# Designed miniproteins, single chains, continued (4), part 93

Each design is a single chain, and the fold is of that chain. pLDDT is the mean over its residues in the fold that is shown.

## One batch from the design tools (miniprotein)

Design m15225
Fold by ESMFold2-Fast:
Structure m15225 (fold): chain A 74 residues (1-74)
Amino acid sequence: SMADIERFRASLEAFRAEALASWPAEVVLAFLEKEIAETEEARKKATGEEKEYLDQLIEELRRVRAEVEAERAA
């Protein structure tokens, strides 16, 4: 549901803030890339609403990865 995506987004933002305070950006990026790859594999086997949900999770993960990459480059 949209509420589940919003909760996931909030949790991912909290994770990003805490992880970047504790670990190098390279470690955070490696973790996010692994999560994206695993979710993409799950998506290949999913259909209907489950596939739509996984697509939204991948989009949120890629957004946070891009933000971490931008902060590392700055």
Scores: mean pLDDT 81

Design m15226
Fold by ESMFold2-Fast:
Structure m15226 (fold): chain A 102 residues (1-102)
Amino acid sequence: AEPRPVRLETTVTYVAKSEEAADEIYRLLKEFAEKLQEIAAGIPGVKRFEVKIEKDGKTVTVTMRAEFDSDEAAGAFFDAVRPLLLEFAEKIKPLVERVTAE
């Protein structure tokens, strides 16, 4: 059977404790997104990876779109990024009032 493409679109909203905290979250998200793009470029079967980051006052919104050739390619990507996700979560923990994902 031909591999079935996997497509993901998710929006994560970070509500910061202050506008200054939101500026730091935005900076950390940009840095994190650059690292994710580098990992995506290195994994065979990642066809598309796009991150949009927007800031409005105390709110930072991240929209991620990804397309993979297969479940295996998606799994390889998420396995590779997991340590960076954990590091990022620890860095933003003191800055964030609320996080929602859809």
Scores: mean pLDDT 84

Design m15227
Fold by ESMFold2-Fast:
Structure m15227 (fold): chain A 89 residues (1-89)
Amino acid sequence: SIQVEAFAEPTDSLEVTVVNRFTPAKSPADVAIVWRNESGEILDSKVVPHSATEVTFTFRAKEAGPYTITSLVFSEDGEAVASAEAIVR
């Protein structure tokens, strides 16, 4: 089964970066990743090769505060989810 982790470093800029690490897909099909905020709104999505183990998502926050970003990964090997809290100071 595919597994995913999500990481976000605290930042003093409004530019927030989320890093996802995941197990390489065993199927040769591409892997889709979708990022959502706490309200369930889609922020972005990417398609990466099955051999990818890391993907980075960057967005501009509107103001300081904590932002919880949920990463949803879809592959032929299954689905995985992970959340990270990004602290904007």
Scores: mean pLDDT 83

Design m15228
Fold by ESMFold2-Fast:
Structure m15228 (fold): chain A 77 residues (1-77)
Amino acid sequence: SDKRRGVELLAETGVAVLGLATYVAIGEESMKPALDEVSELSEKAKRAIENGDLEEAEKLTEKALEIYKKAVEELKK
């Protein structure tokens, strides 16, 4: 259902935000730009879900997850 898909998308962006926020909280300041961008995308995805635009919400979620993935990979270098 659309409601279930919306919850899944919010959970995915929420995990990314919490992960990046945890890094910043323990002193990884280099993660702050990614946290700020992923947080903004998460808020936009939530608004898209509230407006019934699941296609836009999915695109915003994919972008947020790619930023999260790239930030974590850069940290490992």
Scores: mean pLDDT 84

Design m15229
Fold by ESMFold2-Fast:
Structure m15229 (fold): chain A 84 residues (1-84)
Amino acid sequence: MLTEDELEFGVIQIDLAVTSTILSNEKAVESLSPEELREMIKRIKENKKRVETIDVPGAEELIARADELIKKLEEALKRKEEEE
């Protein structure tokens, strides 16, 4: 039976999958503003913190994926801020 935690986990998985798909496209990443990158980083960090409070199979893997996406977004943001 699906718990509320498992449902929340599923929603976060979908958000991370969509974000990962966007970040796989170089043109899409280049089109993002510094403000958009900051908002994406904030959203992923909030989702990661929430996943850390739930006890479901796959939470550790989702946290690792979130960390990878945060790192990639922070590197992109740094490059754009240095190009200003």
Scores: mean pLDDT 76

Design m15230
Fold by ESMFold2-Fast:
Structure m15230 (fold): chain A 61 residues (1-61)
Amino acid sequence: NDNGITGVEALAKMMGVSKEEAAKRLLSLSDGELGANAQLVSNMTGEKVTAEDLRSGAESF
C-alpha cells in the first residue's frame, strides 16, 4: 500500500533531493532503469516495490 510513494521518499532521502525532484528523475528513466531502482528500494525499505509501483508513486508528485 503506497509502496511507490514510500519508495520515492526513500530515494529522495538517499539522493539528498526533494521528493518532487526524485519523482521527476524517476519519470525520465527507461523501464529497465526504473526496475533497477525499484529493486534497490525494495532492498532498502524491506517492502515489495515494483517498477510500476515506483512509477505510480512518482506520478503522485
Scores: mean pLDDT 80

Design m15231
Fold by ESMFold2-Fast:
Structure m15231 (fold): chain A 59 residues (1-59)
Amino acid sequence: MLPVAPEEEATLTAASNRIDAGDEVTIEATSDEMARLVAEAMDLEITGEEDGVIRARRR
């Protein structure tokens, strides 16, 4: 799947830092499909999702 603009990559970086601390993070994206792609790319466990916003944590 093609990544989107660099802004989505910045979101991944921020989420990665919080995930490394062991916390649940909120990932905001352009759609729920993109949010799932972000979680999948970071190998995260999704704990909740709604319209482009997902909550996730380390597996």
Scores: mean pLDDT 61

Design m15232
Fold by ESMFold2-Fast:
Structure m15232 (fold): chain A 95 residues (1-95)
Amino acid sequence: SSLKEELEKQIEKVKELLKTSGPGEREFLEGYLLFLEKALEEGLSREEMEAEARRLVEALREEVERRLAEVGELTPELEEELAAEVARRVLEWAR
């Protein structure tokens, strides 16, 4: 299958997961869906998607840090694990 076909299939899977997801998972899945739809609409290459995934990971890290400045201190290990998991999931479907 082409990368475009892989993206279309992944979008369908995420939409199905959203029908049964709880509130916490829903926010992350909606963000992931928007990323996949953008990649498909813009016709991004694998390299461009990898670059976008890295930007998303950095933006997620900054947002998490901002929220935790209001609530409490994050461990760097937790931040790295969350960022790595988001990047891993995005890159996995691109393969």
Scores: mean pLDDT 63

Design m15233
Fold by ESMFold2-Fast:
Structure m15233 (fold): chain A 80 residues (1-80)
Amino acid sequence: MAELARLGKKAVELLKSENTPLAQKARDKVVEAMKAFAEGKYDEAIKLLEEARTLAKQANASPEAIKLIDEMLKLVKEKK
């Protein structure tokens, strides 16, 4: 629980700093995924994080932001 929140907050901050429309969409998907996870909707959270990862790559976001999304995906999949 606390680990996903920490990873998500860091990913959101990095994506916000990119300030591109695609990075902003990726940030929004990370936020939606965190809400889905908090509600126990793990399949929805996984789908949203995969969408966020694709958008972050298209935005040419930092490798650190993409890595954080990958770590969030691993954590959510472990809960399912």
Scores: mean pLDDT 82

Design m15234
Fold by ESMFold2-Fast:
Structure m15234 (fold): chain A 69 residues (1-69)
Amino acid sequence: SIEESAAAVAEQSAEAARELIKKVADPSLSERERASAYSAALLYASILRIAGEEELAEELIKEAEEAWA
């Protein structure tokens, strides 16, 4: 179903965002690589929001912002 497909996309998007947030926090990466990871993490959070996972999207955005700072 569309709902089941949306849930699968949300799960994959959350996993992708978490991996990208680890890259944002990685001091061994260049500023460009970290900025790219940050932008990509925010895009996956947007997908989560569209899929109805608002609370998870907000939490991941906060984690990405904290990792970048």
Scores: mean pLDDT 85

Design m15235
Fold by ESMFold2-Fast:
Structure m15235 (fold): chain A 82 residues (1-82)
Amino acid sequence: DIEVQLDITRLILEGKTVDEIIAELKARGDPKYEKEIKFLEAVKDILNGKMTVDEAAEKYGIDKAELEAFVNVVKTVLEERK
């Protein structure tokens, strides 16, 4: 969902951590964020060096290629200054 991806992108650009983004999306209680919350939990473990993409994909029940694409998007947005 492009709307959910844009919400996440905005929160990263506002300087929020992945933990803060996960907490905010959970607090919203909207089922549309359920998939992306799972992806962000996986991304958090990968970016913190706790898991490989393969391990995170298995743990969270996510397609590996879809997870790799999402990790690359999050990394790109985190490198943005504006």
Scores: mean pLDDT 77

Design m15236
Fold by ESMFold2-Fast:
Structure m15236 (fold): chain A 71 residues (1-71)
Amino acid sequence: SLGEQARELLEQGKVEEALELYREIYETLTTPVQKRVLVAELREQGKTLPEPQSQLLFEEAERLEREVEAE
């Protein structure tokens, strides 16, 4: 799955590529519930990674959460 590929990229330090895959997943999602699940996944992955990668995931999660709240 794209989520599994994104996790592997994060472990390799390829944060930009991982975030690109997460954005692709987000664009396929049609409901707020699905989008919130993705936000939770980004936060969970951020907790398992070292700085500075964790910060980039938390920042993206915050941005996506704000977008879902606005819809």
Scores: mean pLDDT 80

Design m15237
Fold by ESMFold2-Fast:
Structure m15237 (fold): chain A 66 residues (1-66)
Amino acid sequence: VEIEAISKEELAELLEKGLYLVLDSPELRKAKEALKKGDFEAAREYWEKLTKLVPVPVTEEELKKW
């Protein structure tokens, strides 16, 4: 599966459901690195952990800034 397809679909679903605001953490950094490597197994696990840390929705505008 292509990175672009999963990344865009995953982000769209998270934005529609409301992304959780996450502080800069080791999990966030590892999630970004995993996405760059194309390792969606690790990236997905890190994203799931991040969404459980701070259950507050984040706007699309804030996400695009990052």
Scores: mean pLDDT 53

Design m15238
Fold by ESMFold2-Fast:
Structure m15238 (fold): chain A 62 residues (1-62)
Amino acid sequence: APPGGRMSIEEAARYIVENTSLTPEEARRVARLLDRDGDGYLTPEEWAALQRVIDALKAAEK
């Protein structure tokens, strides 16, 4: 990854699938919503937002 911990949308989607019950299509949709600058990569701030979304989804599935 480049300095600063940027992650691609596909890498973020895979991480979501591995940590939630979302489908790959749903995971890609979530990752794209978090990509606020639209460059196809998540910044460290957007990655932190992704972690909060995963935590919320896990809590909702109990």
Scores: mean pLDDT 73

Design m15239
Fold by ESMFold2-Fast:
Structure m15239 (fold): chain A 107 residues (1-107)
Amino acid sequence: DDLAAVRARAEAGKPKLIENMKNAEEPEEIEKVKFLAKVYEEYPGDDRKIAVELAKMLNEANSEEEFDEKVRREIEATVGPEQVDAVFELAYHLAKLIAEAAYEALK
């Protein structure tokens, strides 16, 4: 019901996310930011590929097929089956936004 509000809030928070990524001090955090920036550079405009690579980094999925099954199950459990596609599209957009923020932070 508030998917548009979640998307708008994420977009509004992008400058703060970039700032936080620039100020990463822990080695693990710095490594994650570098990985995210590399994914964005390798797959610019491919939101699905970016989301899959982020899922692999989090050890959430080993393949695109596993990512789809796992993410769809989690979304369906949270919002019900009727909203799965809309939430999946939002998840792709958020993954792209996070990777793009990391790319901009390391520029």
Scores: mean pLDDT 74

Design m15240
Fold by ESMFold2-Fast:
Structure m15240 (fold): chain A 66 residues (1-66)
Amino acid sequence: MATPEQASAAAKAVQHLVTPQEAARIANLVLEGATPEEIEAYLRSIPGVTEDQAREAAAKVAEAVA
């Protein structure tokens, strides 16, 4: 399971792309053990986030959790 530090790093990786509430949701997903695919799917569901942005952000989240 991811640490609080990894969840915080993941939230910071997406802060420029999403609202603070959406970044908090990503941190919670990381703490719950969500897969990179689930995180990417959530990012793609956010209005204004492109598929390329979602993939890049999900990759940064995966790096923070690894």
Scores: mean pLDDT 80

Design m15241
Fold by ESMFold2-Fast:
Formats: sequence, C-alpha cells, structure tokens
Structure m15241 (fold): chain A 81 residues (1-81)
Amino acid sequence: SSLEELLKKLKELLEKVKAGADGEELLKELIKLLLDSDVIPVTVQTALILRAIGLLIEGKSGKEAAIELAELAIEYLEEQL
C-alpha cells in the first residue's frame, strides 16, 4: 500500500540521518517526500513541516530537525495501520 511504501522510505531516511548522512540534505528529501505523498493529510503535513522549520529557527541542526520530522511522520503513519 502507499502508506506502507511511505513508511518504509521514511524509516530508510531516518536510518541514513542516524548513520551520519547530511542532515540538512535529508531534511530536504523528507519534506519533498511528504509533499509528494497523498497518504498524509495536508493539515498534518503542514504541522510536521512547520515543527521542523521551528526547530531550525530555534538554532537546532538540520540533523535534529530531520530526525524529529521523520520520527513524528513514522509515528503518525503507524497509528493509521
């Protein structure tokens, strides 16, 4: 299903961030993946992306923002299963 495919991709990106890949680049990939998907409602996508942007404004790293965004998106999708 589209939900299971998105969940798999989010988990793969989260593993890459945790393994030391560029957090800023992976944050961009995560945002694009969420915006390109029809699985998560637009209101929820917006809230998740704004949370990540808020972390960056507060001086958190792209890695921290990427981890938070991925973990929240994964949690949301697992609650839909």
Scores: mean pLDDT 84

Design m15242
Fold by ESMFold2-Fast:
Structure m15242 (fold): chain A 107 residues (1-107)
Amino acid sequence: MKKGIELLKESLKAKQEGDLEKSKKYAEEAVKEFQKALSELAPDSVDYARTQLFLGLALHELGKYDEALAYADQAVATLRRLLGADDPTVGVAEIARGVIKTTAKQE
């Protein structure tokens, strides 16, 4: 997970600096790291749901908005069920889902 998060941060930084090619490359590497993490994590756990959320954010950076929203929706639903709606982790996940959802209508 940590390597995937750092790659996603580098993707966002490259995008802010105008390096769209570098941003895309880091986002693609982040997707691979998060997919690997999901295969090694217990399904329906907090760590699995958090990894789904980060995967959604990385897919959003790649313009895969529908896939990104699907992962974010599933992650928020799981976190709400495991932690309760008022948990700060759920609050952060809802913000991330909101960001993804606002762009899911446009490719």
Scores: mean pLDDT 82

Design m15243
Fold by ESMFold2-Fast:
Structure m15243 (fold): chain A 100 residues (1-100)
Amino acid sequence: SSQQRQLERIAEELEADAREVRKLAPVTGELGRKAAELLEEAARLLREGGPTSEAYAHIYAGYGALRAAAIKDPKTKETLLRIAERAKAAGDFVAAVDRA
């Protein structure tokens, strides 16, 4: 369905963003790793047709971790905040699907 294809695209985008965050792990430390793991788990849930409620909860948790990581280093702040805003938009979409 169109909705399934959109959720698959979101999973792909979350995986790509998690890879970008992992490249910043030497700077972001545990917060960056946690954020990447949360986005990767959300993508896995979406790909496996798991509960959308669990998926968006992981995305929102990842958004929070990205926001927290952005405070630690000014050089990565803009990149982390940009990824965080993409995660928020993805979470909002998955939450809307869950409510339907």
Scores: mean pLDDT 87

Design m15244
Fold by ESMFold2-Fast:
Structure m15244 (fold): chain A 81 residues (1-81)
Amino acid sequence: SAAEIEALRARLAELHPQVVAAARALYERVQAHPDDAEARQVLLDGGQAISAAGDIADELERLRALHEETTRFLARVAQLP
């Protein structure tokens, strides 16, 4: 459990600058192209899922959910045309 918590914290710290950069680029894309419904949906879904994960009371469950949702968000951004 403690080892898993430390590993998840380290992985999330590594992913943080990638998430910030991806979210900023996606936000700018949505502002430049308001008709891009797919990009807008990825931004909204990702923001909601990561926010919900951050609200989980148990630390290990929260870190697992944050890692899962952050990884999913980055994968969805990478799949946009």
Scores: mean pLDDT 90

Design m15245
Fold by ESMFold2-Fast:
Structure m15245 (fold): chain A 69 residues (1-69)
Amino acid sequence: MEEKRKEAERAIEQAEKVLKSMGFTDEQVEKTREKMKEVADELLAQGKTIEEIRDAIARVALEEYLKYK
């Protein structure tokens, strides 16, 4: 449980760095971070695998990127 939570947090941090490198503003990164955190918390509560959690985080980041574009 604890380890999955830490891995989800790292995946969110990595996605934030990628989005920022792609031209997202600090405000856009913060809004996307909140969405990724909500999704990760829901999946952690459901006992999903770290792979499923990482995939969901990446999907949220991609969806926000496509909205910006």
Scores: mean pLDDT 80

Design m15246
Fold by ESMFold2-Fast:
Structure m15246 (fold): chain A 86 residues (1-86)
Amino acid sequence: MSEEQRLELEAGALYVAAATLLNIARRMKKEGVPGAEEAQKLAEEAIDLANQALRLVGTDPQKARELLEEARKKIEEAIKVLDEMS
């Protein structure tokens, strides 16, 4: 598997993870769970970053890698917020 193919796979995986997390956060927000709104915002930011990275994997792989690292951090932060409120 090439570096470009690995970046594309990672971007797709992070996009799906962030979208799933957004759905969970929206459900928890309706239930009145504290921190759900912050987790929703983090998930939305991660979706945007992963989507931007997907567009760049073939043209600017270094920038794509940086965006994926930031998306991963946003996902990890959102999970931590939700776990601490559970």
Scores: mean pLDDT 85

Design m15247
Fold by ESMFold2-Fast:
Structure m15247 (fold): chain A 62 residues (1-62)
Amino acid sequence: MSLTEEEIELLKEIIKDALSKASLEGLPNAEESFNEFVATLTEKDKEILTKAFEEALKEKKS
């Protein structure tokens, strides 16, 4: 799966929102869904998503 720059930014926002919702509601499903999605991706897409996820997580905390 190849991601465009726009899709990466959108996924970053979705991940950030999902993490905020999961934290507030106590939902574990966000991590499971993310891991399942990552398993279907190419190595490059995995690296891009991992960085986006880490940045979203840091932005949420900062």
Scores: mean pLDDT 62

Design m15248
Fold by ESMFold2-Fast:
Structure m15248 (fold): chain A 107 residues (1-107)
Amino acid sequence: HMSPEEFLDELLDEAAKQLGLTPEQVEAMRETLRRILEAMRQHKDDPEATAEAIRKILEEAKKRFTKEQTIYLVNLVKKLAEMLGDPELTELVKQIADEIIKEINKE
């Protein structure tokens, strides 16, 4: 029913409300999600290459966002992968998400 761009906008609206994001923080998170969506489209026939591109983007995001914002962002990326409907990409993204959350929590 919804385009990936419309879905991304809905995810960001929810994030802004739940995290109390400033307009500048919303724009930074939008740019990060847009880059991830672009990577998913660019490597549509290569889930492994897509997963590697997403990992690099999320590693950069860890340096720009708070711990809470990064965990939320990582969960948004999981939802975006699920929406696109590729089971292999979805599984790889879940693995990356769990790894990043573990690193942030350092436990």
Scores: mean pLDDT 81

Design m15249
Fold by ESMFold2-Fast:
Structure m15249 (fold): chain A 77 residues (1-77)
Amino acid sequence: SKEEVEKLGEKATPEVIPALAKALSDKDPEVRLAAVKALGRVVETAPAAVRLALQKALSDKDPRVVEAAREALERLR
């Protein structure tokens, strides 16, 4: 759920990265949006893995998800 994905972002441990990356493939655009935002919060944990996951989100069919991924990637510069 969206709430579970948001909670993962609060943990800020490397173990949440695979779970957040999986959430980027969820059928619910709200879950995918939450996953992008959570990935942005844990970037310091694994910058390369987070950047890769956010780049994948740039191909999302929901424009809100794409914009959130773009903004998160801009903050990594």
Scores: mean pLDDT 78

Design m15250
Fold by ESMFold2-Fast:
Structure m15250 (fold): chain A 66 residues (1-66)
Amino acid sequence: SLLSEEEIFENLKESIREAEARGDVAKLQRLKEIVDRYKKRGLLTDEQYEELKAEIDRALARVAAR
């Protein structure tokens, strides 16, 4: 890939924050799919994958509580 695992991880974290700030549930759900695909392709470590999934779940919970 053109990006390192760390760059992919940081870009995904930023996308999650942006989607949460907008209350964009559809985008957060799409990011879950993207994270799963990147994990299957070996583009994320186990630790990065777990952290991103946890961040998306927390973001979805916070948006739902608004």
Scores: mean pLDDT 85

Design m15251
Fold by ESMFold2-Fast:
Structure m15251 (fold): chain A 86 residues (1-86)
Amino acid sequence: AEEAIRAAISAALPSGKVLSDKQVRLLVFQLLLAEAHKAALSPASQAVLAALRAAGYTPAELLALSPEELEKLIKELDKEAEELAE
């Protein structure tokens, strides 16, 4: 799931730069905020949201989250991944 999100974000970048996990999380948060505000989504943003749905997040669930809840969710996912790596 995380790798698919990274690949989708990388495909949207003009220079094909590799992003750190922290940068990926920040961009995912920004994309979720844009979706919550019903902003026009690029195909790359749609692919990221599709990857999030595959990880168990629905569009309705994402739209129901506040910016604070989205940040908390991303931090919780980071903590869970870090605990598994330890």
Scores: mean pLDDT 52

Design m15252
Fold by ESMFold2-Fast:
Parts: structure tokens; sequence; C-alpha cells
Structure m15252 (fold): chain A 85 residues (1-85)
């Protein structure tokens, strides 16, 4: 199976930093920042993460992100089916 490049603790720290960086980049308030960081740390679905960022993103950025997430989900399903064969 796939080997994690980081420990669970290191992965949580990285996810937290990514959430904080995105919140700062999009100029989120403290409540939205805390919510975004929590979603990243717990590994929430992409749709929940987008819901927090969406009001602070341009419509074009939101559409691009949703398209990327849909493509990743399709790729993951294809990999899963190949692993089952």
Amino acid sequence: GPREPLTPEELELVRRLIGEALAEYYGLDEESRERLVELFVRGAPAEEIVAVIRPHMSPEEVETLLEELESLEEAREKIRKKEEE
C-alpha cells in the first residue's frame, strides 16, 4: 500500500499550515480561518473546504477548484478499480 511521507503528527501540522496560509491568502476572518484549519486537519471532504473559502474567492477560482476536485475524484475511482482487479 502507499506509504505516508510524513508521520500523522507532521501531516496534521502541514494540513494546519496549508489551512492557515489559504485563510490569510483569501483574507478570511478569524472564525472562518479556524473553521478552514479544522477542516484541513480532520481531512474533511473538498466540498466542505470549498464552502468555507467560496465567499472569499472569485467565481472563476471556485469553478477551477471544483473542476480539479471532480477530476481527482474520477482519478481516485479509476485507481481503486485497478487495485481491485
Scores: mean pLDDT 66

Design m15253
Fold by ESMFold2-Fast:
Structure m15253 (fold): chain A 87 residues (1-87)
Amino acid sequence: NLTPVQEADVQIGLGSIARALQLPELALKQYQKALDILEKVPEKTPEVVATLQTLRQDLEYLRSTVQKPVLRQQIDQLLQRVDTLLA
């Protein structure tokens, strides 16, 4: 009964909770699920753009807290995909 945008918002929320619990790998997994949903949405509505901007900010914050090179590279790849959708 959730729209794709609402499903993405839930995944972003779960990612933020995981980040607050200092579980960056789990946070990244949830943000990836959100992005996978948003990439499949056929129309870039204002609500899709707003959710992508929220995801971008959360990924930037996660990147600032992680030190592991592999995780930083995975976050950078997700940020590039978000920037492509916002272009």
Scores: mean pLDDT 88

Design m15254
Fold by ESMFold2-Fast:
Structure m15254 (fold): chain A 102 residues (1-102)
Amino acid sequence: MLSRLEQAIEYLRKAVEALRAEDYDKALEYARKFLSLSDLSEEVKGLLSNGLGAAVDENYELAAIHLREALRLMEEENAPEEVIEAVREMLRIVEEKVRAAS
């Protein structure tokens, strides 16, 4: 059986893959499962939730703002490197959408 952290990281990776595929329903489902299992601060969880919600609404500029702030706080809180890398990948996907929409 996977540890709680390993399960959280697996759901986060699935959320990134769903976001890349523009399967926003699955991205939100996996992100919620990740957040429920993660030991991140409520502030970071709120920023990640708001960022993903903005991405679903196709407000990629707002999504990028929330994800950048989440990454800054996660680095300050010494979040697991695999979690930071996955959220950084989410930000890259969102920033590509911002460039496509401009």
Scores: mean pLDDT 84

Design m15255
Fold by ESMFold2-Fast:
Structure m15255 (fold): chain A 75 residues (1-75)
Amino acid sequence: AEEELRRALRAAGFPDDVIDTVLALRRQLAAIDAEIERLRTEDPNDREVQQRLVTLEAARGILEAAIDFEIELAK
């Protein structure tokens, strides 16, 4: 999956340093997605769990925007 994305970005003409940055941001996004999935197995009525989920969903959105920004700047 990550190697497939690397090939696609390279085929699109992105330099390796930009590809490495995008892949690093995607690894951070994957870590947040894993933590969100873990928290969703906890008590859904726990307010601490709900607050952490809201925070992680916000961080997820910021990372997605950062990935899009890096790709746009490299064009």
Scores: mean pLDDT 79

Design m15256
Fold by ESMFold2-Fast:
Formats: structure tokens, C-alpha cells, sequence
Structure m15256 (fold): chain A 98 residues (1-98)
């Protein structure tokens, strides 16, 4: 599967760049986390990884909901989290009401 191949590539790169974040994501969400991210467009993949590097304590409970959004709304939600300090849940609610 191309998604599984991309997921393994993303996982391996994150482990090299930030092994502590990689360990945390594997312990909390498992290998399916990277498969979910790999299913999104590359712009969204990059934005999520950059957010996690800047805010490794962010609650990812609503990550599947974020990934189900159109790319433009997913990017806007991630920007609201980064720039305004909103939770993923609050950012998703804002972009869905716009």
C-alpha cells in the first residue's frame, strides 16, 4: 500500500529528527497514527508535523476529525491552533461554522 509505505517513511524521518516526539506518538496512538497522517495531502501532513514539533503536548483526540476536513479548512484549523492557541476541537468547530 502506498499509504503504508508513506507512513513508514514519515515515521522513520520523525524518529531521526525528534526521537522523543516519535516515542510519545507511538506510545499514545500507535503505528496507525502515521497511516492516518499519510492519508492526508502533503501540505496537511507537513502542517501537522510542524505543529507537533512546536507543541508536543497538544491533545490529538480530534485528529481524525481534522483529517476528514477539506484541505483548506484543515490548514486553517491548524493555523488557528498555532497562532491563537486554540485546541484542535475549538479550531475545527470554528472552521466548520465558517
Amino acid sequence: SEIKKRAKELEKELEKENPELHKKLMEEYGELFFEMIASAEEEVQKAILELLKENPEIDLTYLPALLSLPTEKAIKALELVREEGLSLEEAIKKVLNE
Scores: mean pLDDT 81

Design m15257
Fold by ESMFold2-Fast:
Structure m15257 (fold): chain A 73 residues (1-73)
Amino acid sequence: SEVEKLRKEAEEYERLAQRYQDMADEVNTQAAKADPETAKSLQAIADAFNRAAGYWQSKAEELRKKAEELEKE
């Protein structure tokens, strides 16, 4: 069904968001142990991963809502 396809795609986006969050957390762990100059660069990378995680989580939420709407129709 279309609902099942949307939920499966949402799950894929949720997994992608989690991977970006995990990458951000790993980079932040490295930043905490680095010199100040390297730490600043790593923090910028972690921020980019956190933004990517938020983007994919938002897309997953959109698909989840669309699936709920289709179930009500």
Scores: mean pLDDT 88

Design m15258
Fold by ESMFold2-Fast:
Structure m15258 (fold): chain A 96 residues (1-96)
Amino acid sequence: SKVEKVIELAKKALEALDAGNFDEAIEYFREMYKLADGEIKELMREAIEDFGTAEAVRRAVEKGLISKEEGDRLIAEYRQRAKENLQKAIELAKSK
């Protein structure tokens, strides 16, 4: 079912985030965004935007515009927010 597919993708995204594979994780968020509706779709949109910000922070560190320490802290914050959105999406999907 569509609900089961969203839950499967969310679990894969959590595994990718835990492994530090941001590019893999964002692809699962995009797939969920295409399949999901309502609140779950909005949670996926927010996470995709946060990944874009994390990538901008990573590039700023590489260019020496911000410190590695500050950049790593900000990236960890966006990673944590993405995990929270995935957990909420799983709960919402299961409540149906």
Scores: mean pLDDT 81

Design m15259
Fold by ESMFold2-Fast:
Structure m15259 (fold): chain A 67 residues (1-67)
Amino acid sequence: INELRLALEEAGVSRETIGEVLDAVVEGIKTGDAEGALARVEAILRRAGVSEATIERLLALAREILE
């Protein structure tokens, strides 16, 4: 999860959006719903205006944490 936080910061994602992404990942860990968590992360990043290439990279990192 620390690697995901650093990647979000490096990508210039806002502190508020980073919090929403991390909350979605933590909920996925608690429930075991990795696919649902990844879908929420993608929706949050798209709503925040993050580029498609950056979203793909961040989703790959989130998937590693949820696996």
Scores: mean pLDDT 80

